# Designed miniproteins, single chains, continued (3): the designs that were tried, part 90

Each design is a single chain, and the fold is of that chain. pLDDT is the mean over its residues in the fold that is shown.

## One batch from the design tools (miniprotein)

Design m11127
Fold by ESMFold2-Fast:
Structure m11127 (fold): chain A 79 residues (1-79)
Amino acid sequence: SSKLEEIAKKAGEEAEKNTKEKGKDWEPVELGDQLAKAGKEGAKLDPKNKEDLEKGVKYYEEKKKEAQAAVEAKKKAAE
């Protein structure tokens, strides 16, 4: 597994947690911010590498979309 995939997975998990705790009033953290933070912590990633970032963005966008769908489902359940 790549460090980029680990970061995207962590961002998705954090998005799910925030959906539960903060509801619709939160926005998922941008993948770029997560990559920059991980770089400072020694993840050995270049957030400016176009190909790696594009692949990571695709994974992150899917997780963000899933989190947004979960918020919408909770909203409809509560009516």
Scores: mean pLDDT 57

Design m11128
Fold by ESMFold2-Fast:
Structure m11128 (fold): chain A 81 residues (1-81)
Amino acid sequence: LKEKGDEYDAKGDYKTAAKYYIQAARESLLQGNKEEALEFARKAIDSARKAGDKTYMLEAAAILERLGEFDLAREVRKEAA
């Protein structure tokens, strides 16, 4: 998932990159790897922002909330509003 996110980001397909980074963040969260989940959530936000995809920004914000990153999640939600 990370490798696919990086691949599509490098190709300029930011929407697909955001999708894979969100999947990677969810898998890391499910495995209890909060640090890795936070890293992938941030990558998903950057890619979704470049793609203009508010839906993926909101999905990444939800992952941040599950990680306890409430301040960062609030900023992302304001940007996506």
Scores: mean pLDDT 85

Design m11129
Fold by ESMFold2-Fast:
Structure m11129 (fold): chain A 85 residues (1-85)
Amino acid sequence: DIVDILEKEYENTSNPLVQTVLKNLIKSIKEYSSDLKKQLFHLEIALAMLRMIKYLTDDPKEREEIDRVIKTIDRLIEKIKKKLS
């Protein structure tokens, strides 16, 4: 379940900006639970926001944590794209 994966990432992140992105993403995925195209759109927006947060982050450990979240969202995007194919 996409929501369960995102909630786990939310609980495991210490970065407030990353938490905000994930909280908003979880809300959107729940709102559009039957609309895979809208879920994909919100995942791609969250991915772009996380990449921007990583770019603005100088701390190497925080960058690694953000990168782990980015990789998780990339995998979720790939799963939805396969369902839409």
Scores: mean pLDDT 88

Design m11130
Fold by ESMFold2-Fast:
Structure m11130 (fold): chain A 83 residues (1-83)
Amino acid sequence: SSLEEMIARGEAAFDQVDTDGDGKLSAEELATALQEVFGLSREEALEIAREELERRGVETLSREQFLELVRQLAEEMLEQQKK
């Protein structure tokens, strides 16, 4: 899949897991969104979610921060496929 397709999946996943519409994802919601975009295991997705929140010093990610994370992960995955 293209980078653009992965970002589009990220936008759709954000809307699905942000059930209260506050524009923020908790660690559990962030993990669910990452599983939807990248097909990660629950354990891997939760690890990435918690590390990202801890690194940023926040308890939730905004839509913009989430899409930034999706772009970064998608670019890393696409680079690994070039071998």
Scores: mean pLDDT 81

Design m11131
Fold by ESMFold2-Fast:
Structure m11131 (fold): chain A 72 residues (1-72)
Amino acid sequence: SMEEIIKEEEEELNKMLTEDKEYVEELVKRLEESFPVGDENLAKATSEEERKKVEELKELALKKLEEMKKAL
């Protein structure tokens, strides 16, 4: 379930990153809100592997968002 959500969000994020900045920001927000926020909640709710995947997705989303902001 959580693994499926992570994979689906990553796929959707990569597809939409080239379209709309506002949509990208919304996806980043969804990633942050959909998963347990903060290290404490994340550690309790997810396995080490799932936590690593969430961190990678957040890093990817933030990196792409920053790139979009720079590319005027």
Scores: mean pLDDT 61

Design m11132
Fold by ESMFold2-Fast:
Structure m11132 (fold): chain A 63 residues (1-63)
Amino acid sequence: VDKMRKLLEELIEKIKEDYKSGSVPKSELIAQLEYLLLLAEENPEYMSEEEVEEIKKLLAELK
């Protein structure tokens, strides 16, 4: 797997963990998730449809 894709995958997992632990403000998590969605839309090869849907679900829950 490409290094950049691995870093994105790890970042998504970290955001999920931060959300579950409640250690990061909701507004910060929303901003990070929205940024990742924009990156995925511009670079669809770096993020799978499944990963994009997971981000969208988290974003919907937070909003």
Scores: mean pLDDT 75

Design m11133
Fold by ESMFold2-Fast:
Structure m11133 (fold): chain A 68 residues (1-68)
Amino acid sequence: SAALAAELQRKIAGLQRMQRELGLDATPAIALLQDILANLDSPQLPEKLAEANRLLEELQRQGVRRLL
């Protein structure tokens, strides 16, 4: 889906910015999102999306502590 691809690209850009500005290690999440973006027709897509969401939740928790 073009909409999903656009959303993944925006999330990757956001994570790269968060890594630069907050010093968070977003490398695993960025790598996973890039893999998902390259393989949108993969049979493992649901599992990879679930793992990406878990990593994003962890980064959000870490980021909240640094934004304030």
Scores: mean pLDDT 81

Design m11134
Fold by ESMFold2-Fast:
Parts: structure tokens; sequence; C-alpha cells
Structure m11134 (fold): chain A 82 residues (1-82)
């Protein structure tokens, strides 16, 4: 499902961030953002807003070299959908 693809993209971004592969993490975050765009019409607006905010936070943490912060933001995104 589209939701499962989104969660897999988050998990891959988290794995790459843990390894310090920031380029790989950003690539999977971009895929997650694309999938969120497709998923957004089927989500409550407040859930979609929280997911978008969490993805933005993860990207900012990756760009600042904060692997731990990036992982925490990605876990928050995953929890928002569970």
Amino acid sequence: SLREQFLKALEKAKEQAKKGDYGGAIKHLQEAARLLGQLRPSLPPEVAARLLRALGEAQDQILNGDSKGAVEALEKAKETLS
C-alpha cells in the first residue's frame, strides 16, 4: 500500500542517517515526501501537517549533521501514523 511504501521510505532514511550516510538519508526523505503528497488527501489535515513537520525536522537535522536528531524526528513521523 501507499502507506507501507511511506513507512519503508522513513525506515530507509533512518537506517542511512544512523550510518552517517546523509546523502542516502536525504534521498529516502525525498521519496517519503513524494509519497506523503500522494497519501495526504486520505489523511486528517492535522496528521498530514505533523508528518510534513517531522520530515522537515529530519531534513534540517541531517543537513546539520545531527544523526540522533534525524532519527528522533523520523521515529516521531512513524509514531504519527501508528
Scores: mean pLDDT 85

Design m11135
Fold by ESMFold2-Fast:
Structure m11135 (fold): chain A 80 residues (1-80)
Amino acid sequence: LREELARLRERVRELRRKIEEDYRKGLLSEEEYNKAMELLRQAERLIDTAETLLEKGGDESTVQAALDAARRLIEEAEKI
């Protein structure tokens, strides 16, 4: 879980950088940029929730569900 959480945070950072660069180059419309950034913002909130739950000794299945939801949002942003 901790390693998965760290990997998802890194994926969000890398993808945000790519989206910002693609937008500056005119490869993404404003609509595509806004959609991708909103998906990443939602993913970050889920990752933060998962981290807080891990720190408090929360249920593993609940933490995993949050990380799985974050991964789906990241994958959706990657397809833009």
Scores: mean pLDDT 85

Design m11136
Fold by ESMFold2-Fast:
Structure m11136 (fold): chain A 117 residues (1-117)
Amino acid sequence: MENIEKAKRLVAEYYARRLAKLGGDVKVEDVKDEKYQERIITQARTAIELRLIGDIIDLEIALRRETDPARRAALQAQIAALQAQLAAYRATDDLEVVARAIPDEELRKKVLELLKE
């Protein structure tokens, strides 16, 4: 139980700091509140999913315009890979999805270790 709470706090704090730097209306101090942590995690999860959907749409538009068979095959493979990733994300807990998306390798490893215990 305690390790999941630590993981939630670390993940929520990371994304709250990221959103604040980008001019988002977020207070890093509020990450001590579990409901605030859940809101930040859900927002980050939604952003990750929307980015994947956007990437899929961009590739589908590119595929519609592409006439070279080799490039079409490459685009179809990329679309299939992103669709599989989206399906995997939808089958995975929000906290694990957003933790795995953290670009900071040390923080990501620390959070994933907490989630395994």
Scores: mean pLDDT 83

Design m11137
Fold by ESMFold2-Fast:
Structure m11137 (fold): chain A 88 residues (1-88)
Amino acid sequence: MLSEEEREKLKELLQKILELPAVSSGKDPRKELELQNELLQVILYLDPELAPNAEQAKDYKESLEKARKLAEELKDEKALEILEEIEE
């Protein structure tokens, strides 16, 4: 079970992730959707109720790295901000 603080932070991050396509819709929609999907996977791994096994923990790091590359490639400031909050 997530603490109140952790749950609110994840909810805030989830909302920001869902807003990404609306903000970036004019710039490579496929990569923006891919970035959103990778960030959603990262958020799911942070939920203790959906906590990954050993294989999923490996995928978590790969999804995080892929999200970083996509955010940098797209110069998506909102996605980079979300990634900073996740890594904090």
Scores: mean pLDDT 68

Design m11138
Fold by ESMFold2-Fast:
Structure m11138 (fold): chain A 85 residues (1-85)
Amino acid sequence: VEKLEEAAQRVYELMERHKDDLDVVEILTLALIGIAIAIKYPDENSLEYAARILRKAAQILDSLGHTEVADELRRLAEELEKAAK
C-alpha cells in the first residue's frame, strides 16, 4: 500500500507541475483514479496493475507530444514493477 500511495503522490506532483496543460492533467487524473482503486482494493497484483495504468498513460501522453511526462511515468511504472517482486 505504501508504494501505491507514494506513486499516487508522485503522479499528483507531476500533474501540479503541468497544471496548465489540460491533456496532461486529464490523463494523469485518470491514472490517479486507477491507482486510488488499487489502494482501496489491494491484492497481490495491485502494484502490477498500477504499473500497467502508468504505462498506458505514458503511451497516450507520448502520442500527444508530452514525451518528458511520459518518460517520468515509465520510470515510476518500472519502480512499481520492481517492488512487486
Scores: mean pLDDT 82

Design m11139
Fold by ESMFold2-Fast:
Structure m11139 (fold): chain A 98 residues (1-98)
Amino acid sequence: DQLKQQEQAQIARARLDSGQESAALSLEIRASSDDEARELGRRLYEETRELDPEAARKAEEEAASLSPKDAAVLMAETLGDVRYRKRAEEIRKQAEQE
């Protein structure tokens, strides 16, 4: 099915884009100070909570035992995963209507 192949290709691109965005944020966080990492982590947490409250809560629980930079990186990865899942849902929904 041509449409199924196109759907899978778009989902694969969304996953790659999400991973690249998360990797860039992780590099920025690791280059920052602990205070800057705490602030970035808080902003990433709030954004994740707006999109997926349960994913944000789980990430916050896991981050509690981590350093500020590791906690912020975890939040960046969690936000990336949430954004990827939402994009994948949109792609699948659009494919169903075609």
Scores: mean pLDDT 81

Design m11140
Fold by ESMFold2-Fast:
Structure m11140 (fold): chain A 65 residues (1-65)
Amino acid sequence: SEEDIEAARNALKGAELAVETGSLALARAAIHGAREVIERSTDEEAIELAKKAIEVAEEAVRRAG
């Protein structure tokens, strides 16, 4: 659904911001939001965006130490 795509895009934006700022709180929020989309959505576009958000957020976690 469009709502799931928007939620996944918001998670990805949060993950990208977490990489830029080094914020573990933003990275955790992005992972949480993305996981919720994967769990509830049947929309392949939303699921792919959410998976990308998790990948980017995990990069932020790695960089933060």
Scores: mean pLDDT 87

Design m11141
Fold by ESMFold2-Fast:
Structure m11141 (fold): chain A 76 residues (1-76)
Amino acid sequence: GDAAHQALAEAARIAAETRRELEALGLSDLAKQTVQEIEDVALRAIGAGRYEEGVAEARRIGEESVRKGRELAQAR
C-alpha cells in the first residue's frame, strides 16, 4: 500500500489500542474522547501529507491518555 494508507491504518490501530486500554481501566468516556482527538488531529495531519507527524501525534495523544488513565485507576 502507499504511505498514506499505511499511516491511516497505523493511526487507526493506535486509536483502537488506546480505546481498549482505557475501557479496561473503566474509563469509557475518556476512551471516546481520546479516539476523537486522535482522529481529528492525526487524520488531518496525514491528509495533509504529514504521515510520520500524524502517526507520532496519534501515539503521543494515546500514550498521554493511557498514562493519565492508569494514574486515575491506581488512586482507587
Scores: mean pLDDT 85

Design m11142
Fold by ESMFold2-Fast:
Structure m11142 (fold): chain A 66 residues (1-66)
Amino acid sequence: GGGADSGYAGAQAGRAGDHAGAAVGAWETKLLGGDPEAAERAVQAGVAGDSEAAAEGAYKTALSAE
């Protein structure tokens, strides 16, 4: 579904080192029906500067929104 697009974009941003972009993508996907636990993990990782963990959380949020 279209709700997953922000989460996938966030996962790509996190893989490129943009932890803030990963957190935003995960949060937007949560608002569109994605897994809130995965999104929260992505946001917490992003705040901590962990771009890899933020990317993983965003990806999991996107998968749950499909």
Scores: mean pLDDT 81

Design m11143
Fold by ESMFold2-Fast:
Structure m11143 (fold): chain A 95 residues (1-95)
Amino acid sequence: MIKFKPEVLEFKKLLNEKVVDVNKYTAEQIHIAAVAFGLKSDVIPEYDLGEVALLIELYNKGITDVEEIKAVLKSRGITDEDIDRILEKYVESVE
């Protein structure tokens, strides 16, 4: 299972406080909600909010295995290089 970096967990917490049933949201809906509540600038200014939203969607759907996450991201048109960068940037540890 993946473990998010503290900054991503704080963003997920704030999103859950602002959005009812966020676990049912797609990455696009999570990104739109985060922008609407101003979370992009105040919580994780150095991160790409679309990438964070994508990982949160997968986690909320129970997709927490690194190989399964890589397969899903690749199926959505993300390159292997970008997948490795995203995981390194937002995930603290992988099991």
Scores: mean pLDDT 69

Design m11144
Fold by ESMFold2-Fast:
Structure m11144 (fold): chain A 96 residues (1-96)
Amino acid sequence: SEAERLIEIAVKSLERLIEELRTSEREEAILLLHEQSAMFRMLAWVAEKAGLEETAELFRRVADRLDELARALEAGELTIEEVVERLEAIREELRA
């Protein structure tokens, strides 16, 4: 289905982000999280145009979570390792 295709794209994108974050400095990690959030908002727009309302809402919620992770990392409330753990949890939620 189109929803399954979009979710696969999202999962693969998160997998790439997770690998990049493991070798990133904090400032680069914050930028990568914001770029990923923008990508998820674009995927939500694509899903909405396809009539996939639940998938669009899911992607918007993930984008909001990515923005929160970027803020927490910038504030020193989370380490990069903790951000990676949270992203792995988001990836598993998308597979369900």
Scores: mean pLDDT 91

Design m11145
Fold by ESMFold2-Fast:
Structure m11145 (fold): chain A 106 residues (1-106)
Amino acid sequence: KKEELKKALIDAANVLRESAELAEQAYHDPETAFEKTVEAASRALGALDRLIRLAEEAGPEFKKVVETARKTKAEIMKALRDGDVRGVSEALRKGAEEFEKLAKEI
């Protein structure tokens, strides 16, 4: 499960980084910016939900992974509710960096 969790952290970081890049590209197309940002965020939220489940199943030593993923999810969802395209991309990029660091710790 530790190897599966490490892979899930790397996969989540990659999904969040790709989603951040898509949201950043949306800045150049104001008519579809929010729609594309919602699509990118939805992909990231799915990856975060999978990561939370795997970390909870792996055990209490991975509580930090669960807490970080829940925090990242909350930040993305808040930015989406506020219609803040930049906030979504920033939350996605920050989350990717945090998950890359966590993957190196396990």
Scores: mean pLDDT 83

Design m11146
Fold by ESMFold2-Fast:
Structure m11146 (fold): chain A 94 residues (1-94)
Amino acid sequence: MLSPAIQETVAHLKTLSREELIERVEAARRFALEKYRATGDSRYELAYTLFGYILQLGREGASKEELIESIASALSFLEETDPALAAEIIEILK
């Protein structure tokens, strides 16, 4: 079961266009990259890799539904390992 924060994020993402959703994924990826470059912290490298994969799916023609499912899975995985990082990424996706 997804956490309430992730469920709320998914509900919000469903209101966006596919193009807006891809822009949010790109913003999350850039946020993670800049943090990784500043800190060297592997947690940001993980987030960068996950959102990079989702961005690639979007560029390869994945549906809005598939993109949202991939984002939810990535956020759930990050929340299990680093809830603070997951919360930071959720703010970028708003």
Scores: mean pLDDT 86

Design m11147
Fold by ESMFold2-Fast:
Structure m11147 (fold): chain A 66 residues (1-66)
Amino acid sequence: SADRRRQEALRRAYEATKARFPDVPSELIARALIPAYQGKPLRPVPGVPDEIARAAYEEYRRELAA
């Protein structure tokens, strides 16, 4: 189902983003994926650096396209 594929893409994007930014707290990476969880385009996330938000969104887009 589309929901299952989306959840798998989100999980893989989270893991890939953590691997790219090992020194960034996991909580910030999880927050960076909130717009994707809500079906929204890349946008600023309170408390998350823009580079992390963009990287997480890029990983999500990549995983969703696979």
Scores: mean pLDDT 85

Design m11148
Fold by ESMFold2-Fast:
Structure m11148 (fold): chain A 50 residues (1-50)
Amino acid sequence: MQDEINQLHTLGMSYLWNSFRSSDPKTHQENLKKADEYFQKSTELLNKLK
């Protein structure tokens, strides 16, 4: 489970970095949304352990 949480966080960071590298507003927004989705999923898994 910890490895899964780490993988989701890493994917979120990857999309976040892609958003900052994009000069296209649509691509920027799509990457930010995907980053948020992966961070939310990571947080959900972490909260299930609390």
Scores: mean pLDDT 78

Design m11149
Fold by ESMFold2-Fast:
Structure m11149 (fold): chain A 62 residues (1-62)
Amino acid sequence: ADDSERYGRQGNSQGTSTGTSESGGPKNPVMAERGGSSAAGFTLSGNSEDSSYFGRKGVDDS
């Protein structure tokens, strides 16, 4: 089995290179559709300050 381990390692190392995820592309198209509708409206109108206003900021300025 020692010989096989050395030989298999070299074959396995160069065996898969593009087959990382799966031959199918994105696995979560439903989330894109759901988030797209909500994000599209908010992204155009969105505010950074709203997040900061609600934020952790007051903790630092005690």
Scores: mean pLDDT 41

Design m11150
Fold by ESMFold2-Fast:
Structure m11150 (fold): chain A 81 residues (1-81)
Amino acid sequence: MKVPSKEEFIKKVKEVVEKGLKEKKSEDEIAQEISKLGREYMEAVKEAGLENDPEVQKEMEEIEREAVRLYLEAMDKLKAE
């Protein structure tokens, strides 16, 4: 499956963040891993011709907002120590 569900994508982002925090990766490394997941998702959407599908656009917005939230939450934890 090339286009994962919203739930599956968010789970992957959480795993990247948790692993990065546990391994004490830099903010840049965690950001790059999340960006890679986002790029792979967008490429899959474009390959499927779904980039202009309203339902897919709505899911992309929700995924982007949640991914940004998780990233910022993780950065706050890294900077606190």
Scores: mean pLDDT 75

Design m11151
Fold by ESMFold2-Fast:
Structure m11151 (fold): chain A 91 residues (1-91)
Amino acid sequence: SAEELLKQAREALEKGDYPRAAELFVKAIDEAIKENKYGLVLLATSLLIEVLKRMGKKEEADRLQKELDEASRTLDVEKINEIIKKIRSLL
């Protein structure tokens, strides 16, 4: 499930295994989209941006977080999907 993948991704992030955390957060996002769980999509995407920041891409992560906050406030699902694609390109 998306929740199980999110749990594993958070454990990898806490251990400092950023490549594994990124892989698992991407899988959690994909599963959450399939399940129409957009609250979980937003949470997992925000945590994936945190992975990007810890991998040294702070400026990109800060910009993407601001865009995600705006898209979340306006419930702009199309923009959320664009942000996810951009994050994947930075991994």
Scores: mean pLDDT 86

Design m11152
Fold by ESMFold2-Fast:
Structure m11152 (fold): chain A 65 residues (1-65)
Amino acid sequence: SARERAAEERARLREWRARHGPAALPPMSPEVLAVAREIAEKLREIGDRLDEGLRSGDLSLAELP
């Protein structure tokens, strides 16, 4: 549940602050990291497609923004 996930996140933040101090920025949550990874994977896929298109001649630089 959302309450259980919030309790787990608070426990992780408490443990992290105990190690690094109360004013330190915590590391990103696994959920945020998963979203960031998904975005990075999609950007990589787009980059690969652009690179392949330019390399094969299917795309020209004049067609890119």
Scores: mean pLDDT 68

Design m11153
Fold by ESMFold2-Fast:
Structure m11153 (fold): chain A 84 residues (1-84)
Amino acid sequence: SELQREQERLRKKMEEARKELLEKNKEGVEIVIEAASLAVKGLGYITKALMDPSSKEDLELGHKYLEESNRLYEEGKKKVKEKE
């Protein structure tokens, strides 16, 4: 019971620390999340193109989303580092 109470206290402190860190670096974190979403979308189009090689448009869209994802990731990473 005592060990369980200590685990709950630690979890609560970790949640509060994570929330404070996210608020402090919110802009950079949001940009990185957006970059991750674009990467998933880009990979989805690349996968479609691999399953249907006649879908040249899907391959081009996949590359565009991956390029934009990389750009946003670098921007978000820079923003997070500037606030450290």
Scores: mean pLDDT 76

Design m11154
Fold by ESMFold2-Fast:
Structure m11154 (fold): chain A 70 residues (1-70)
Amino acid sequence: MSLPEEEYMKLEDETRRRELEKAHIERENQEKEVASIEEAMKDPNKAKELASTINARKLKQSLEAQEAAV
């Protein structure tokens, strides 16, 4: 009963769901990272490491996300 076109539509729906879930997870992760940064601000060394890691990771993730979205 499932034709290739119907499978394609299902794949698009699944892709949209995955993208929405990823966006939700990313938002939650960002909120957790912000909370971690606030706590890490008590320790200057941890704050520096987190800032560097977040910036590098964010740039890499943005590039991958843009490539995957096309």
Scores: mean pLDDT 67

Design m11155
Fold by ESMFold2-Fast:
Structure m11155 (fold): chain A 94 residues (1-94)
Amino acid sequence: SAETEALIEKFERYMARIVHMILSNAPKEEVVKEIEELKKWIRENNVPDAEKIIKELEEIERKILEAKTEEDKQEVINDLSKLGKEQVKILKEK
């Protein structure tokens, strides 16, 4: 549906922006703020499995704040990519 397509596009845009910020070495606080904005959007738009996604995003926020090495950053990017792929699949099955 057009509503599902719009939801997927907005979600993918948030995820892409967060990944780009991490790759561009944006301050951790700014990355966390963007994830908080995504969590808010998820709640306001009744995204399927919202509470599960929000918990996974909270774990990613903790990893971002604790990240000290480029390997830690790559793990965060991999976690975000996996979450994004799984959620787009769920949204398409709606």
Scores: mean pLDDT 84

Design m11156
Fold by ESMFold2-Fast:
Structure m11156 (fold): chain A 63 residues (1-63)
Amino acid sequence: SMEEYFDKVLEETLEKMATLSKEEQEALVARTAFEMYMEAVDNGEDADAVLSRFGERVLEFLR
């Protein structure tokens, strides 16, 4: 499902962030957010909800 796809992308992104510098983390988050937005729009999913969940999980990781 698309929800499973977005969850996988999120988990892979968080895993990669753990190995990256702060500048690389910022670039990865920006790129991934844009890619998830485009995939959500293309598949008729709620892009705002997808980005909100992604942002919340990223902020939790950074604390």
Scores: mean pLDDT 82

Design m11157
Fold by ESMFold2-Fast:
Structure m11157 (fold): chain A 111 residues (1-111)
Amino acid sequence: ASAPVVLPSTTVTLKVGETSEPVEVINPATGRVLLIYVEVKKDSYKVRLGDATSGNSASAEVKPGETVSVQLSDHISVTVTAKSETTLEVTVTVREGDAVHTSVFTFNVVK
């Protein structure tokens, strides 16, 4: 397994009820593209994930201080952690045979 790849953080300005533009996240080890959307709710965040290659999608809702894990496909798992009221961390793990590729990126949400 490779060490986790830390991707550049993204800052989005969102009010309650607004959804971000899609953020394209490319895993540099695999070239796989994920599209990620963040919706701000009153007391939580909803994160929607799409795999551009397979067309599979999943969503997770997290409150500040919570972590939620979802399986996007048999080979792709995603963990979403709301580290604070303004910071979301998304960890994507892709398994291909015996190889495991992990990417981490951070959303900073400004209201």
Scores: mean pLDDT 75

Design m11158
Fold by ESMFold2-Fast:
Structure m11158 (fold): chain A 72 residues (1-72)
Amino acid sequence: SSMEEELQKLREELARLYKIAQDENNEEAMQYMVQKAREVLKLEEKRPLSDEEVIEYYQELIEEMKKILEEK
């Protein structure tokens, strides 16, 4: 349950950042997100990712998206 709550919170934050990127027409941020999604899909072809790995992926993606969008 706590892991599902953290995943939900991360997904909501990521959706918020993606909306900002779309509203600002920030192609760099949108392309970065697509590239990272492709990298994760390639990794999952070898084996399913653990919940811990998914959380880490979302945290890293959010941090970099915030940097690209100049969010603090």
Scores: mean pLDDT 77

Design m11159
Fold by ESMFold2-Fast:
Structure m11159 (fold): chain A 86 residues (1-86)
Amino acid sequence: SEEEEKLKEIARKALERAEELVKKGADPEELRKRYQELLKKHLESEELTEEEMIELSAYALAALMLTTPKEKAEEGLERIKKEIEE
């Protein structure tokens, strides 16, 4: 339960960060670049902080949201929010 609660907290923070990036009109190509840089760090050193894990997930989610049709993006967000809150 403690581990599950921690994963839900990380997911919640990643979603909030992704929504912030989308609202600011971030460039999806720049987000993908940052995602790839963090992923490379993880693969090469296997050392990601909790904050870096949140950023990795947030960049991937924000890039997806910005390149997905609005209707599908909104439906996806509502599902994620419900799953986090149960």
Scores: mean pLDDT 76

Design m11160
Fold by ESMFold2-Fast:
Structure m11160 (fold): chain A 61 residues (1-61)
Amino acid sequence: STPADTQRRVDDVIRDMIARDPSLVNMPADVRVVMARYRLVANGDITANPATVARAQQFLA
């Protein structure tokens, strides 16, 4: 996918996360992006190296 497409998916996940837990708006923006990317990687929505996929899956377990 394009970088713009990936950014939209990240933004959608962040919006969903904040909707469930509004306190996440106080989290540093870079940390929210990392959390959103882990969810997308674990779900197979973003291609990543095997180590990153394993870390993302452990994060969500």
Scores: mean pLDDT 76

Design m11161
Fold by ESMFold2-Fast:
Structure m11161 (fold): chain A 92 residues (1-92)
Amino acid sequence: LGQRIAEALRKQGLSEEEIKELVRRDVEAAREAIKEGKEAYEKGDYSKAAAYLTAAALIAMAAELLGEAVDPALAEEAREALEEALKAMKEL
């Protein structure tokens, strides 16, 4: 799925390590957004919770797609973050 995106990034001169670093940063960003979304939900700020959890899901999807092409372990971490974000959104 992410193979064409990875090929496009390689064509633009990114190394395998630079592409893996992009995936790592996106996974970290998704996890942070999940944390912020859950904290907002606990405080009754459902609008802020929805915004952060939606952002987390989108970032995690992008990380999973690209991760599948470069690092299966990072793709799995991204998938776990996506599932957590989607589960939290269903509780809204």
Scores: mean pLDDT 86

